# Designed miniproteins, single chains, continued (5), part 63

Each design is a single chain, and the fold is of that chain. pLDDT is the mean over its residues in the fold that is shown.

## One batch from the design tools (miniprotein)

Design m18326
Fold by ESMFold2-Fast:
Structure m18326 (fold): chain A 62 residues (1-62)
Amino acid sequence: ELTEEQLKELAEKYGVSVETVRRLAELIRRAREEGIEISAEELAKLAGVPVELVKEIERLLA
């Protein structure tokens, strides 16, 4: 879904690990696949990241 370049760019931009970005992308993808609605705010809180990062991943996965 997200390219390796996109993972690295987001990790650098938001000061998180590439693993954190990958984990968030996988979680968002799985939630969509199972029809589970999770807000960007809730995901950001659970992962300890800015809500802007979650929203950016959601846009890239759309």
Scores: mean pLDDT 81

Design m18328
Fold by ESMFold2-Fast:
Structure m18328 (fold): chain A 70 residues (1-70)
Amino acid sequence: MELDKKIEELRKLADELEAQGKTDVARRIRMLINAAEAAREVAKRTNDPGYLKLAEELIDEALKLAKEAQ
């Protein structure tokens, strides 16, 4: 799934940012990933597209944060 690919990419970016000493940004990205995964699990169980959209928005926020930190 596209969202899974974005999450894996973000985990790698968080590791890279942490290696650069940007630990606070890396922590924030990981928190957003965890929140998105929780929302996606709710969407899967309830079949509610609103939670899937929330998961996508949280991942997009994390990607924006990662790009701004580069």
Scores: mean pLDDT 83

Design m18329
Fold by ESMFold2-Fast:
Parts: structure tokens; C-alpha cells; sequence
Structure m18329 (fold): chain A 69 residues (1-69)
């Protein structure tokens, strides 16, 4: 679990760094995506089993990528 938690935190941190430099995305879109990423990270801590956690991690990666594009 700790490894996946670290990966989730890294996704959030990378998103914050990239979003800070990306002026093409509105502040509202950045905040909405950040809120969703944090909610997914909390869900990752709550769910049982490796597969559900991996699916949440993939969803976080997809959300971050789609928002930054």
C-alpha cells in the first residue's frame, strides 16, 4: 500500500508543478482536477486489494494527463 500511496502523491505533486506553469488551463479547471485527484488518493487508502488500488492509480494518471493537455 505505501508504494501505491507514494505513487499517488507523486502524481498529485507532478500535476501541481505542471499546472502552475500551464497558463492555458483555467484556475477553476486546475482546482477541480486537483480536488478529484485528492479524492481518488483517499479512495486508494480505503479500498481493499491490489487491483482496485491500481485502477484508482490509473484513473489519477489519466485525469492528470487529460487536464494538462
Amino acid sequence: LEYLKKKAEEIIERFKEEAEKNEKISEEEKEKALKKLKELAEQLLTVVGSQPRLEILKEMEKLAKETLE
Scores: mean pLDDT 77

Design m18330
Fold by ESMFold2-Fast:
Structure m18330 (fold): chain A 67 residues (1-67)
Amino acid sequence: MKLPTDEELEELAKKYGVSVETLKAIHERILKNGVLTMAELEELAKKYGVSVVQLEKASAELLKIMT
């Protein structure tokens, strides 16, 4: 799998109103589990103070870059 660049992570963070740290956490979960579950999205949403919908959109774009 291709790793996203720091610049790509910063652009996604800005676009979806999440932190780069949040996107790195999503990336780590995808690498460990091969997929990101709804339970993991809810956990990360609560931890980072964002909505599940925002994380779902951000994670979909991140997966598109990684493919």
Scores: mean pLDDT 76

Design m18331
Fold by ESMFold2-Fast:
Structure m18331 (fold): chain A 100 residues (1-100)
Amino acid sequence: DPLARARAAVDELIQLAKENPELKDYVPLLTNVKAILDAAEASTDPFERLVLLGVAQIALAVAKVATENDPKVSPELKEKVKRLIDEALDAISAYAAQLE
């Protein structure tokens, strides 16, 4: 469930970025995050899964800082992006905690 929640939040974030020209430059990075989460879901190795989740967390944190500091992005879009990234990060952390 947490991993599915993380993937859903990233899918919503990708859709938001595709629908808003201000966010278009972030689509490749967000698409890479989705691919990493898909790889984590497909992995049968708990250690590989933890490494992939860690990479996804770093990429999302970079996206969050970049969008918050982007003067082309409206305050309303910044708030939506922050909310979706925070939701994804929370879900990834919850899933990682279950893997020990």
Scores: mean pLDDT 86

Design m18332
Fold by ESMFold2-Fast:
Structure m18332 (fold): chain A 58 residues (1-58)
Amino acid sequence: VEKAKEYYDKGLKALNEGKLDEAVKYFRQALDYTTSEETAEYAFRAALVLHELGVKVH
């Protein structure tokens, strides 16, 4: 199960629905589940979206 991808997809859906708080929550979860090179792309994309929304990333 690709949890990083699942949370990234949920974040995109929330963002498209204008639910910014929910989108931020899902993008943070995508970052938390990205622990390997194979899923690093989802972490990078999630971090970029969070940066665009004005959210600090670690």
Scores: mean pLDDT 72

Design m18333
Fold by ESMFold2-Fast:
Structure m18333 (fold): chain A 62 residues (1-62)
Amino acid sequence: MEEEKKLKENKELRDLVSRATELRHQARIAEKQGNPELAEQLRAEADKVEATILKKEDEIRK
């Protein structure tokens, strides 16, 4: 599916994409603030959210 269609079709996917983007943005801020441990935690959370997005995409494609 195209990104635009994916975001419009499912509110859950849109929410997850927004959350992942926010977490990655916060991770960059934490890194610049000199907190690399927090940045890694935020990136790990973003990775988990992205994994959830991929699984939901796979289910939708069925």
Scores: mean pLDDT 75

Design m18334
Fold by ESMFold2-Fast:
Structure m18334 (fold): chain A 119 residues (1-119)
Amino acid sequence: AAKEAREGYKALEEKNYEKAKEYFTKALEIQESAHLLYNLGLALFKLKKYEEAIEYFEKAIALDPDSPLAPLTLTNLGEALFKLKKYEEAIEAYERALALAPNYERARENLEKAKKALE
């Protein structure tokens, strides 16, 4: 619920990623949203749980592919894939982010890094 989501956001601000994960998980049991799935993925990414982070970022995109959060979610998906050395999949995620937001500098910079990592 809204209370659990608020506690999760507070935990993210405090960089308490385990607590953020706990509260966003509880919030998602009550109400599923792309925003909550993204934030759970972000908490998992900060905990270096990259495989789990990827799962939740993909669920967020599947639930709302046209969300204003989609470019940010796709960029973080690409970063998690990059951490797992899945460079071709990371490139695809960044290219999708740039298709939605062509001026997204972080996605562009990360795309170039992923392309260089394949060399």
Scores: mean pLDDT 89

Design m18335
Fold by ESMFold2-Fast:
Structure m18335 (fold): chain A 72 residues (1-72)
Amino acid sequence: SKGEELVRRAEEALKAGRYEEAIRLAREAVRVGKDNPEIVARALAIMAAAYAKLGRLEEAREYYEKGRETYE
């Protein structure tokens, strides 16, 4: 699906150190895949990791918690 493709691209960007790109792609994945909790949770986890790498710890924590709640 488009959401799955966006999550994979976001994960690739994260691993490559392109943190702003990873956040942008993951945010789009949340928007496109909103009806799929697995895609949303993975995208939120990518955003949390990317924000942490950028030193934006408050945003990192917020997206980490949102990702946890998506499965609960």
Scores: mean pLDDT 85

Design m18336
Fold by ESMFold2-Fast:
Structure m18336 (fold): chain A 64 residues (1-64)
Amino acid sequence: ATKEEAEEAYKKGEEAEKKGELEKAIEYYLKAAKLFKEIGDNEKALEAEVKAGILEIKIGVENL
């Protein structure tokens, strides 16, 4: 993975969130987190995971 791929996935998450496409935003943020981990950017990976988690709570998929 490249830093540019990770940043692009994160930006797509932000755009999906802005459009109210919360499920798509979660998918992109999780992809960004994976890509950031692959390049060793654990801080950005955690940031993306947190954003995905917040959106999962918002759409009610957090049961347990």
Scores: mean pLDDT 80

Design m18337
Fold by ESMFold2-Fast:
Structure m18337 (fold): chain A 62 residues (1-62)
Amino acid sequence: SMEALEEALKKLKGPGRIAFELLLQGKSREEIIEELKKRGYSETVARVAVAEAEKVLEELKK
């Protein structure tokens, strides 16, 4: 639902929010990491952001 999506976006900030939006678009973890690196984030930050976004998305599927 839209309410669940809005709640998820409130839990995620900066790179995590970008990663979550890209996951919803069907992009893979590796594609998201590359996109975040292109936007100026470090690889470590990008990997953490994707992991956080994946956990939030998994919670929404329950």
Scores: mean pLDDT 79

Design m18338
Fold by ESMFold2-Fast:
Structure m18338 (fold): chain A 58 residues (1-58)
Amino acid sequence: GLKEKILKLIGEILNLIGDRLEIERENPDSEEAKKEIEKIDEKIKELLEELKKLDEKL
């Protein structure tokens, strides 16, 4: 249902934030790390937009 989808999206966002923080902590000066962070930021942005659309239905 809608609630389960919202919780799943929140979980995915939290996991991506965790991954981002780990990359920043371990490899902040890596060009590969910067590219992975950019990909994660774009994914978080997409998930936040999806979450916003679902929140409008609550």
Scores: mean pLDDT 79

Design m18339
Fold by ESMFold2-Fast:
Structure m18339 (fold): chain A 84 residues (1-84)
Amino acid sequence: SARERAIRRMAERLGVEPSDLSAIERGAEPKSPELALYAQIEKETKESFEAMELTIEALELDNSSVEAIIEKARELREKREAEE
């Protein structure tokens, strides 16, 4: 449910349907720049709800700040992988 809510918020911020995000998670090719951005976000935040939430917060400010948050999400993902 927490992930479902995060996905819904992400869809709202990107202006796409939640089903489009689910398709990207299943390996569908992005059909728009917004879905391409989500594919990058999903790749970097796949197992990190904290990184996903930070990315959603960045999208609330401006999509131009999302790239910096995606990079930070990548660092969080790599840190988690290093702890495993």
Scores: mean pLDDT 69

Design m18340
Fold by ESMFold2-Fast:
Structure m18340 (fold): chain A 74 residues (1-74)
Amino acid sequence: GLSADELRAHADAYVLDGDYETAAELYEEAGKLYEKQGNYKKAAESYRNAGIAYERAGDLEKAKEAFEKAEKLE
């Protein structure tokens, strides 16, 4: 499978392409992997990026959940 850093890089590319839903899902997967590794700072950053991408996609419920995950790790 992809590393957390690779998932984040792919998510950044999907943001540039305007595919915010796919970008959000990849940021969320990166956040989960960073959290599993104990890298809470990068996990929080990835969950915040997922939240922003979900807002851009119009998925306000998933955006709120992603922001809450980020806040709990700060």
Scores: mean pLDDT 89

Design m18341
Fold by ESMFold2-Fast:
Structure m18341 (fold): chain A 120 residues (1-120)
Amino acid sequence: AVTLTESGGGTFKEGSSVTLTSKVSGVDFSSYGVAWFAQRPGEGLRFVAGISKDGSTTTYAPEVEGRFTISVDHSTNTAYLNMNNLRVEDTATYYSALGPDDSGREAEFLGEGTQVTVVR
């Protein structure tokens, strides 16, 4: 079975930084693009960031552009979301997903999620 397991969540101060990690198993990770989504209680998944399978293209939602960085390490089957200058509105459960490109639109596999809470 394909598994994406996110970690790195918790409670963080406004203005701080955190890196979320997604450990991928059961699939040829180098064949997939990676996207990160955020979900707030009562809301659907919203796109945050994406990276193409060769790492050449990255895409960010406007509200995180310049603050968040997406990366992958194919040697360890790990995807990362580096979240800088956290804002209270970044509070959400973050999910990683695998798909054909950096857009997240055709995501085939979704992770279990990790909760990030940002406090003033």
Scores: mean pLDDT 87

Design m18342
Fold by ESMFold2-Fast:
Structure m18342 (fold): chain A 73 residues (1-73)
Amino acid sequence: MEELERDILLGVAEIALAVDIVTAGKVSPEVREKVQKLADEFLAELPGLTPEQALARLKKVRDEIDKLIEEAK
């Protein structure tokens, strides 16, 4: 079940981060690039994380993304 949970979380994370990247791109190219890097770093770490760690990391990454978008407006 841990493998299935990780796969589901990966899919959800990819969709959520893709939406965040598109949203950042509407603000500026610089913010989009920063958000893309945060997303890439998170996705690179995912295979080494438990589902609980992945969820906690996703929340933290999305909080940083929201802050970057808000500060750029």
Scores: mean pLDDT 77

Design m18343
Fold by ESMFold2-Fast:
Structure m18343 (fold): chain A 73 residues (1-73)
Amino acid sequence: MLSAEEVLEEIRRLAEEIKEALKAKDWERVKELLGRMGELLAKLLEVGSPEQIAEAEKIAQEVLQAILEAVAS
């Protein structure tokens, strides 16, 4: 079982992988990684502290911004 700390750490790793996939314009990989991130975010909402959830929201906002910038290019 993943702890809330492990889930948050995996979300951070996925965010970096998504940014790399966006730079490569590998949209299929971006979609797959976004699906995984959504599952981890749902898990964190169930088991995470408010502080951990706030950190995940910040990471999600950064990922969304990167996607918007990539599709505008």
Scores: mean pLDDT 83

Design m18344
Fold by ESMFold2-Fast:
Structure m18344 (fold): chain A 62 residues (1-62)
Amino acid sequence: MLKEAFELITQGWQAFRQGDYEKAAELFFRAHELLESKFPELKMLADSVLDMGKAARKKAEE
């Protein structure tokens, strides 16, 4: 579970670097959902990942 969340974050950053902002946003939002549902103690990480997803979505809409 936690390893899966980190793999999603890594894939999100790879997509972001490649300019695939919509895919990056999807991956970050999936990672956020997993962290929020299974690891509430990692709220700061979950919030950071949510912010990354929002930033990627904003770039995809530009």
Scores: mean pLDDT 82

Design m18345
Fold by ESMFold2-Fast:
Structure m18345 (fold): chain A 64 residues (1-64)
Amino acid sequence: DDVEELTKIKGVGEETAKKLIETFGSVDAVEAASVEDLAKVLGSTKLAHQIAVDIAQRKLAELA
């Protein structure tokens, strides 16, 4: 469910997706999180930026 949705993001595996859901509570909360907060949880600013870009692209695709 939420974990599977997050694993569709490039660079996010099942363990990373589970950690994000455990920390933020939901996919919506992960999407609302700042890059800084994501980087603190992930230990990687590069991965946090990658997640933020992927989320933005998905929101654009949902409007099409």
Scores: mean pLDDT 77

Design m18346
Fold by ESMFold2-Fast:
Structure m18346 (fold): chain A 59 residues (1-59)
Amino acid sequence: SLEEKAVELRRQGKSNEEIAKELGITVSEAVRLITRYYAKKHGLDPEITDDRELARQHL
């Protein structure tokens, strides 16, 4: 999926701008995809997870 590709590029050390360019999306969309992926991975609902929860060290 697009989310998995964004996370894979991030793991390779790519910047948000480079990820956006490679996927043909905006930087904001790249950040959203990565955030949603990690929310899902940690058992959080990506639609209702707030910034405070995502910012915690255990996520």
Scores: mean pLDDT 68

Design m18347
Fold by ESMFold2-Fast:
Structure m18347 (fold): chain A 60 residues (1-60)
Amino acid sequence: DLSDPEIQRDIQIGLALMVRGVAKIIGDEEAAELAEEAVRLFEAGRVEEGEELLRRALEL
């Protein structure tokens, strides 16, 4: 069930890893660093902080 918090967290981690990969391909080191930190925050269960950093990575 996609409403499951654990499944949502795994999806968020996957998206953050994809954003990091794209950022590295295009040479945006700042976006890559923000995406890496977002992964760590999601792994720690800090979902709101991870979402904020991932959003900042996407806006750069």
Scores: mean pLDDT 78

Design m18348
Fold by ESMFold2-Fast:
Structure m18348 (fold): chain A 68 residues (1-68)
Amino acid sequence: MEEREKKIEELREKALEALERLREAIAQGDVDAVYEAMREIGEKIQELKELGGYEEVEEIAKRFDSLF
């Protein structure tokens, strides 16, 4: 497996963790935590696009949309 593929998988996992933190922050009404999690998700999406992880970006975007 190429090193790039491993990096894409790591970024995907981190983005999914940030989505779970976002879900928890929404449930708790923690506005500051919501903004921080959204920022992390955006950063991971940008990094994934730079590496060509477009399928992972689509997965994360769909999961993000399901929270609202």
Scores: mean pLDDT 82

Design m18349
Fold by ESMFold2-Fast:
Structure m18349 (fold): chain A 71 residues (1-71)
Amino acid sequence: MEEHRRLGDEAFAQGRYEEAARHYAEAISEALRAGDRETAAELFEKLSVALEKDGRDEEAESARVGSRLLS
């Protein structure tokens, strides 16, 4: 979880939004397996921004819904 979150943040900072989205998705999977709904909600928000920056607006909206359901 922490490694994928960190890699996602680094990729996002470098404008590599597709790579950032992949890392955030892996981090979400790990957070959900750990039962950490709060971290998963935060990661879904990060994922939605990365997807929006990557031009994947429908997937970004789905990620925003995921964040709201976990909050």
Scores: mean pLDDT 85

Design m18350
Fold by ESMFold2-Fast:
Structure m18350 (fold): chain A 74 residues (1-74)
Amino acid sequence: GALELAEEALEAAKRALEAAETKEELLRAIALVLRAIGLILDAELAEKKGDEEKLKRIEEEARELRREAEELLE
């Protein structure tokens, strides 16, 4: 679900933050962590409201964020 994907994106962003060696990498990783936290909060709120359309959008955003974090690790 959206919450699970958002949490997976946060874990990927945390790994990027841990692996960061330059100021640019640190700033990018911090931005990804903050975006992932925002998606988790949005997913929790959407789930409580039963907003299936918003949950679907959060799933897509979480997949893209995870991809960005994985690219930063490589």
Scores: mean pLDDT 87

Design m18351
Fold by ESMFold2-Fast:
Structure m18351 (fold): chain A 111 residues (1-111)
Amino acid sequence: ALPAEATLEVSDVSRLEPEQIRRVMRDLVVGAAAAGHSRLTLHVGDVSTPRHLAAVLEGIAEGAREAAALGLTELSVTITRDGKVIAELSGPVAEVAERARRLAEEYRALE
């Protein structure tokens, strides 16, 4: 009944606390998989600080790992700041999870 692919947009994420961002990103990725989607495209904007970007990436990494167990196979993520693409991750969900985890560690080190 549901399409195999979902596209979700989240804007003004820097208005949330990092802990809230991480939770929201995780819940969106897991929720799409739990709803039966095998592919997810996620657009995240606007991310203003390294701390906010790290929280987005941490949430995506956690969500992608959990969503893989629920049947998510592919994940595409585009992250913007001031209308510019600052990060893009796409491919098999497990590879996107690992890349997001590594990028989160790098941006967290800038704080």
Scores: mean pLDDT 85

Design m18352
Fold by ESMFold2-Fast:
Structure m18352 (fold): chain A 64 residues (1-64)
Amino acid sequence: MLTEEEVESVKKTLEEIINDPSVSEELKEEAREVLKEFEAGADPFEVEVRVSLILMKIAIEKLE
């Protein structure tokens, strides 16, 4: 179970991705979808995994 602090941290990370001009629109759309699902009551563990995958994709994109 995520703490309130962990929930806010996840939301902040997603907002930072959505507002980063160096991130592709495709990855921003994924981040918006994850944030919407999280706010709709999606499983916090699944959300955390999806956030980690988006961050990995961003890291790969910036290296290419």
Scores: mean pLDDT 78

Design m18353
Fold by ESMFold2-Fast:
Structure m18353 (fold): chain A 62 residues (1-62)
Amino acid sequence: AQFEKDLAVMDEIGQAAAEGVKEDPETLEKRLRELAEKYPDNKEVIEGALRQALLVLERKRA
């Protein structure tokens, strides 16, 4: 069902963001781009998550 697919995508996004934030923005972008390729129906949500995660990283650098 669509609901289970949405939950799986959200879980992978959360895991990728949590690990990527510990490393660097380039690693974070790479992981989220792979998710966008894997889940094209959720590309907009994944791009939103990438923007939010990058904003958090920029705040930590500032």
Scores: mean pLDDT 71

Design m18354
Fold by ESMFold2-Fast:
Structure m18354 (fold): chain A 116 residues (1-116)
Amino acid sequence: SLEEVKELFEKFKKVYERLLQHLDEVIARSPDPEFQARLRELKEKLDEVIKEAEKAFENGDYQKFLKNVNKLIELLGEILDLLAEHPEYSTPEMVDLLREAIKLAYELKKKIKELL
């Protein structure tokens, strides 16, 4: 149902807000300027995609919402890969939050596809 999609998206946003705090701390503490730049770029793209997903959902454009959920999955996966390349900058809590965000994004994809 649309209510289930809404609840899952709100849950996703809460996990994402916690993840953002950890990403900002890693960016601030990392001595590697290339890693900082890459992580900052991915964060900015992710913020933009979430904003577009919110607008699409508010407008009842569920096809565009699904497109943005697919982009969220791709960007979160790129962050996970980047952190795997730089284990010295990742924390277990941040990786767990990232994996939870990916799981919720896949659940959102499944639920919205069932409504289309």
Scores: mean pLDDT 88

Design m18355
Fold by ESMFold2-Fast:
Structure m18355 (fold): chain A 96 residues (1-96)
Amino acid sequence: EPVPLTPEQQETLRTVAAALRIIGLFEEYVILKVNGKLTPEKLEQIRADLERELAEVPDSLVDKLIADWKKYLPNLTPEEQKAVEEAIKLLEEVRA
């Protein structure tokens, strides 16, 4: 049975949940892009969701996520690399 979370635990959980949702949106973008299924409507939905989630996450954590994804680029196919690079550009554009 869950006990009530402290305000500090609630803030941490909110940040972690938003970061996980950003990771999920990033993964969705890459998968749809690689499979040729990224529609303009879906791109706008992902952009809107990223704008909302990025408001809850500090820039330092977003920078760390981007650095981790860039470090993994050499292990991907050329099509996956391009999709990841485009997803990073979208994330940078949205947070600017």
Scores: mean pLDDT 82

Design m18356
Fold by ESMFold2-Fast:
Structure m18356 (fold): chain A 66 residues (1-66)
Amino acid sequence: KTLELDPKAPNADGASIANKAVKEGLVDPQKLGEALGALGDKPLEEYKPEDVAKALESLGVEVKII
């Protein structure tokens, strides 16, 4: 389970990364929400790409920066 990302893209944000992982079926949305909650009490849109990548990796999804 690998998600390829370019976090330097102008439109790359935490919410977009999270939505892509869910759409590709790489994670359960509820489990991702729980992992993000462990990193902080923030709306999804306020998470940095790095924080979302860390949450995905904790759930067994490898995040590859290209």
Scores: mean pLDDT 69

Design m18357
Fold by ESMFold2-Fast:
Structure m18357 (fold): chain A 77 residues (1-77)
Amino acid sequence: SEEERKAAILGAQLAVLSGERFLIERFYPQAPQSLLDELRRLLERGREYLRRGDLEEAEKVVEEAQRLLDELDALIR
C-alpha cells in the first residue's frame, strides 16, 4: 500500500540519519555530546512513531533530526 511505501521510506531515512550520527561520533570526538544525545533521542522517537503507524509525526521527527544533524555537521567542519 501507499502507507507501507511511506513507512519504508521513513524507515530508510531514519537508518541513514542513525548511520550519519554514528560516523560523526566515531570520527569527530570533539562533536558536542549533548547534540549527539539529542539526535539519538529524536531517532528513537521517530522509530517509535513509525512502529505505531504515526507516519505524519514520524516525518516531522525525521525533518527535526535532519536539522540537528546539519547543525552537528556545521560545528565539526
Scores: mean pLDDT 89

Design m18358
Fold by ESMFold2-Fast:
Structure m18358 (fold): chain A 76 residues (1-76)
Amino acid sequence: EAKVLEVTDYGVVIDKGTKDGFKAGDKIKFTEFDAVGVVASVSENTALVVFIDEKTRDKVLAKLKEGQIVKIEKVE
């Protein structure tokens, strides 16, 4: 699981980063939304996950809030 740090117009910033094994290009499934995002940028402690499909992006981002804990898994 991960904490939502920020919700942007194009994606979500989570409290997972390179220290957690995250890398740019990783696919991250948000299990509660059945949606897959891609890590667009990553720092030591945070990652920006973006959604390629605009309809999926708008639906998921409308339901996410700063401070929320989300269930995520890294997929291939």
Scores: mean pLDDT 80

Design m18359
Fold by ESMFold2-Fast:
Structure m18359 (fold): chain A 113 residues (1-113)
Amino acid sequence: MVTITQSPASLTVAEGGTATITATVSGGEVLLLSWWKQKPGELPELLIENTSVRPEGVPSRYSGSGSGNTFTLTITNLQASDSAVYYAMALVEVDGKPLLMFGEGTTLTVVPA
């Protein structure tokens, strides 16, 4: 069974701080991993694709890294607008079958400093 564990499940950080979210994938080979931001009432926003590639228009405060089965999203200089649920999405190969899997999400709350 494939699982994507996100740590922490929730965190609260002051404005100007740094948030670090880790995704650990088990049960298959990770082919692709992306990070997504979901705010209530808004469409999901792609932040990082293929582990570390930031799409045009995404602020440089967002960065991705990782290899093998462990991947990290780092957000620096946090702003109130960064309060959201963050999801890791992975394409994972199990016995020659590609599976699209989502992590359970990490809730980030940014509070005034």
Scores: mean pLDDT 88

Design m18360
Fold by ESMFold2-Fast:
Structure m18360 (fold): chain A 58 residues (1-58)
Amino acid sequence: SDADNIRAGIAEAEKLLETDPAGAAAVAGSARRSAQEIGDEELAKRAEELYREAVAKL
């Protein structure tokens, strides 16, 4: 499902946070957009938080 693919993207971004924050930001940004498209506010918020955390590490 779209939601399952978004959750997989969030999990991937979480794995990348410490080793590849630029990659984490790209994946989290993509997951945020996808979550917004399907109207899943909780997934969009989680992806946005990860995106902000990743860019803060740059």
Scores: mean pLDDT 86

Design m18361
Fold by ESMFold2-Fast:
Structure m18361 (fold): chain A 68 residues (1-68)
Amino acid sequence: GPVEVLEELLKNLVKLGVISEELAKEIVKLVRKMLEEGKSPEEIIEELKKKFPNLPEEAIDAVKIALS
């Protein structure tokens, strides 16, 4: 499902040094919670940007791919 796709994409970003392992886990946790609450992809992206204002574009793109 989308959470498993997101975990794999973020794992690759951690390997490349783009994000920390801790940040990847927090992103997955928030996305999982928002999906369980029935939030749209647009609402999920908005909340991620609010929670993590310095989030790299690559991480936002990973979330968009996972939710498509």
Scores: mean pLDDT 87

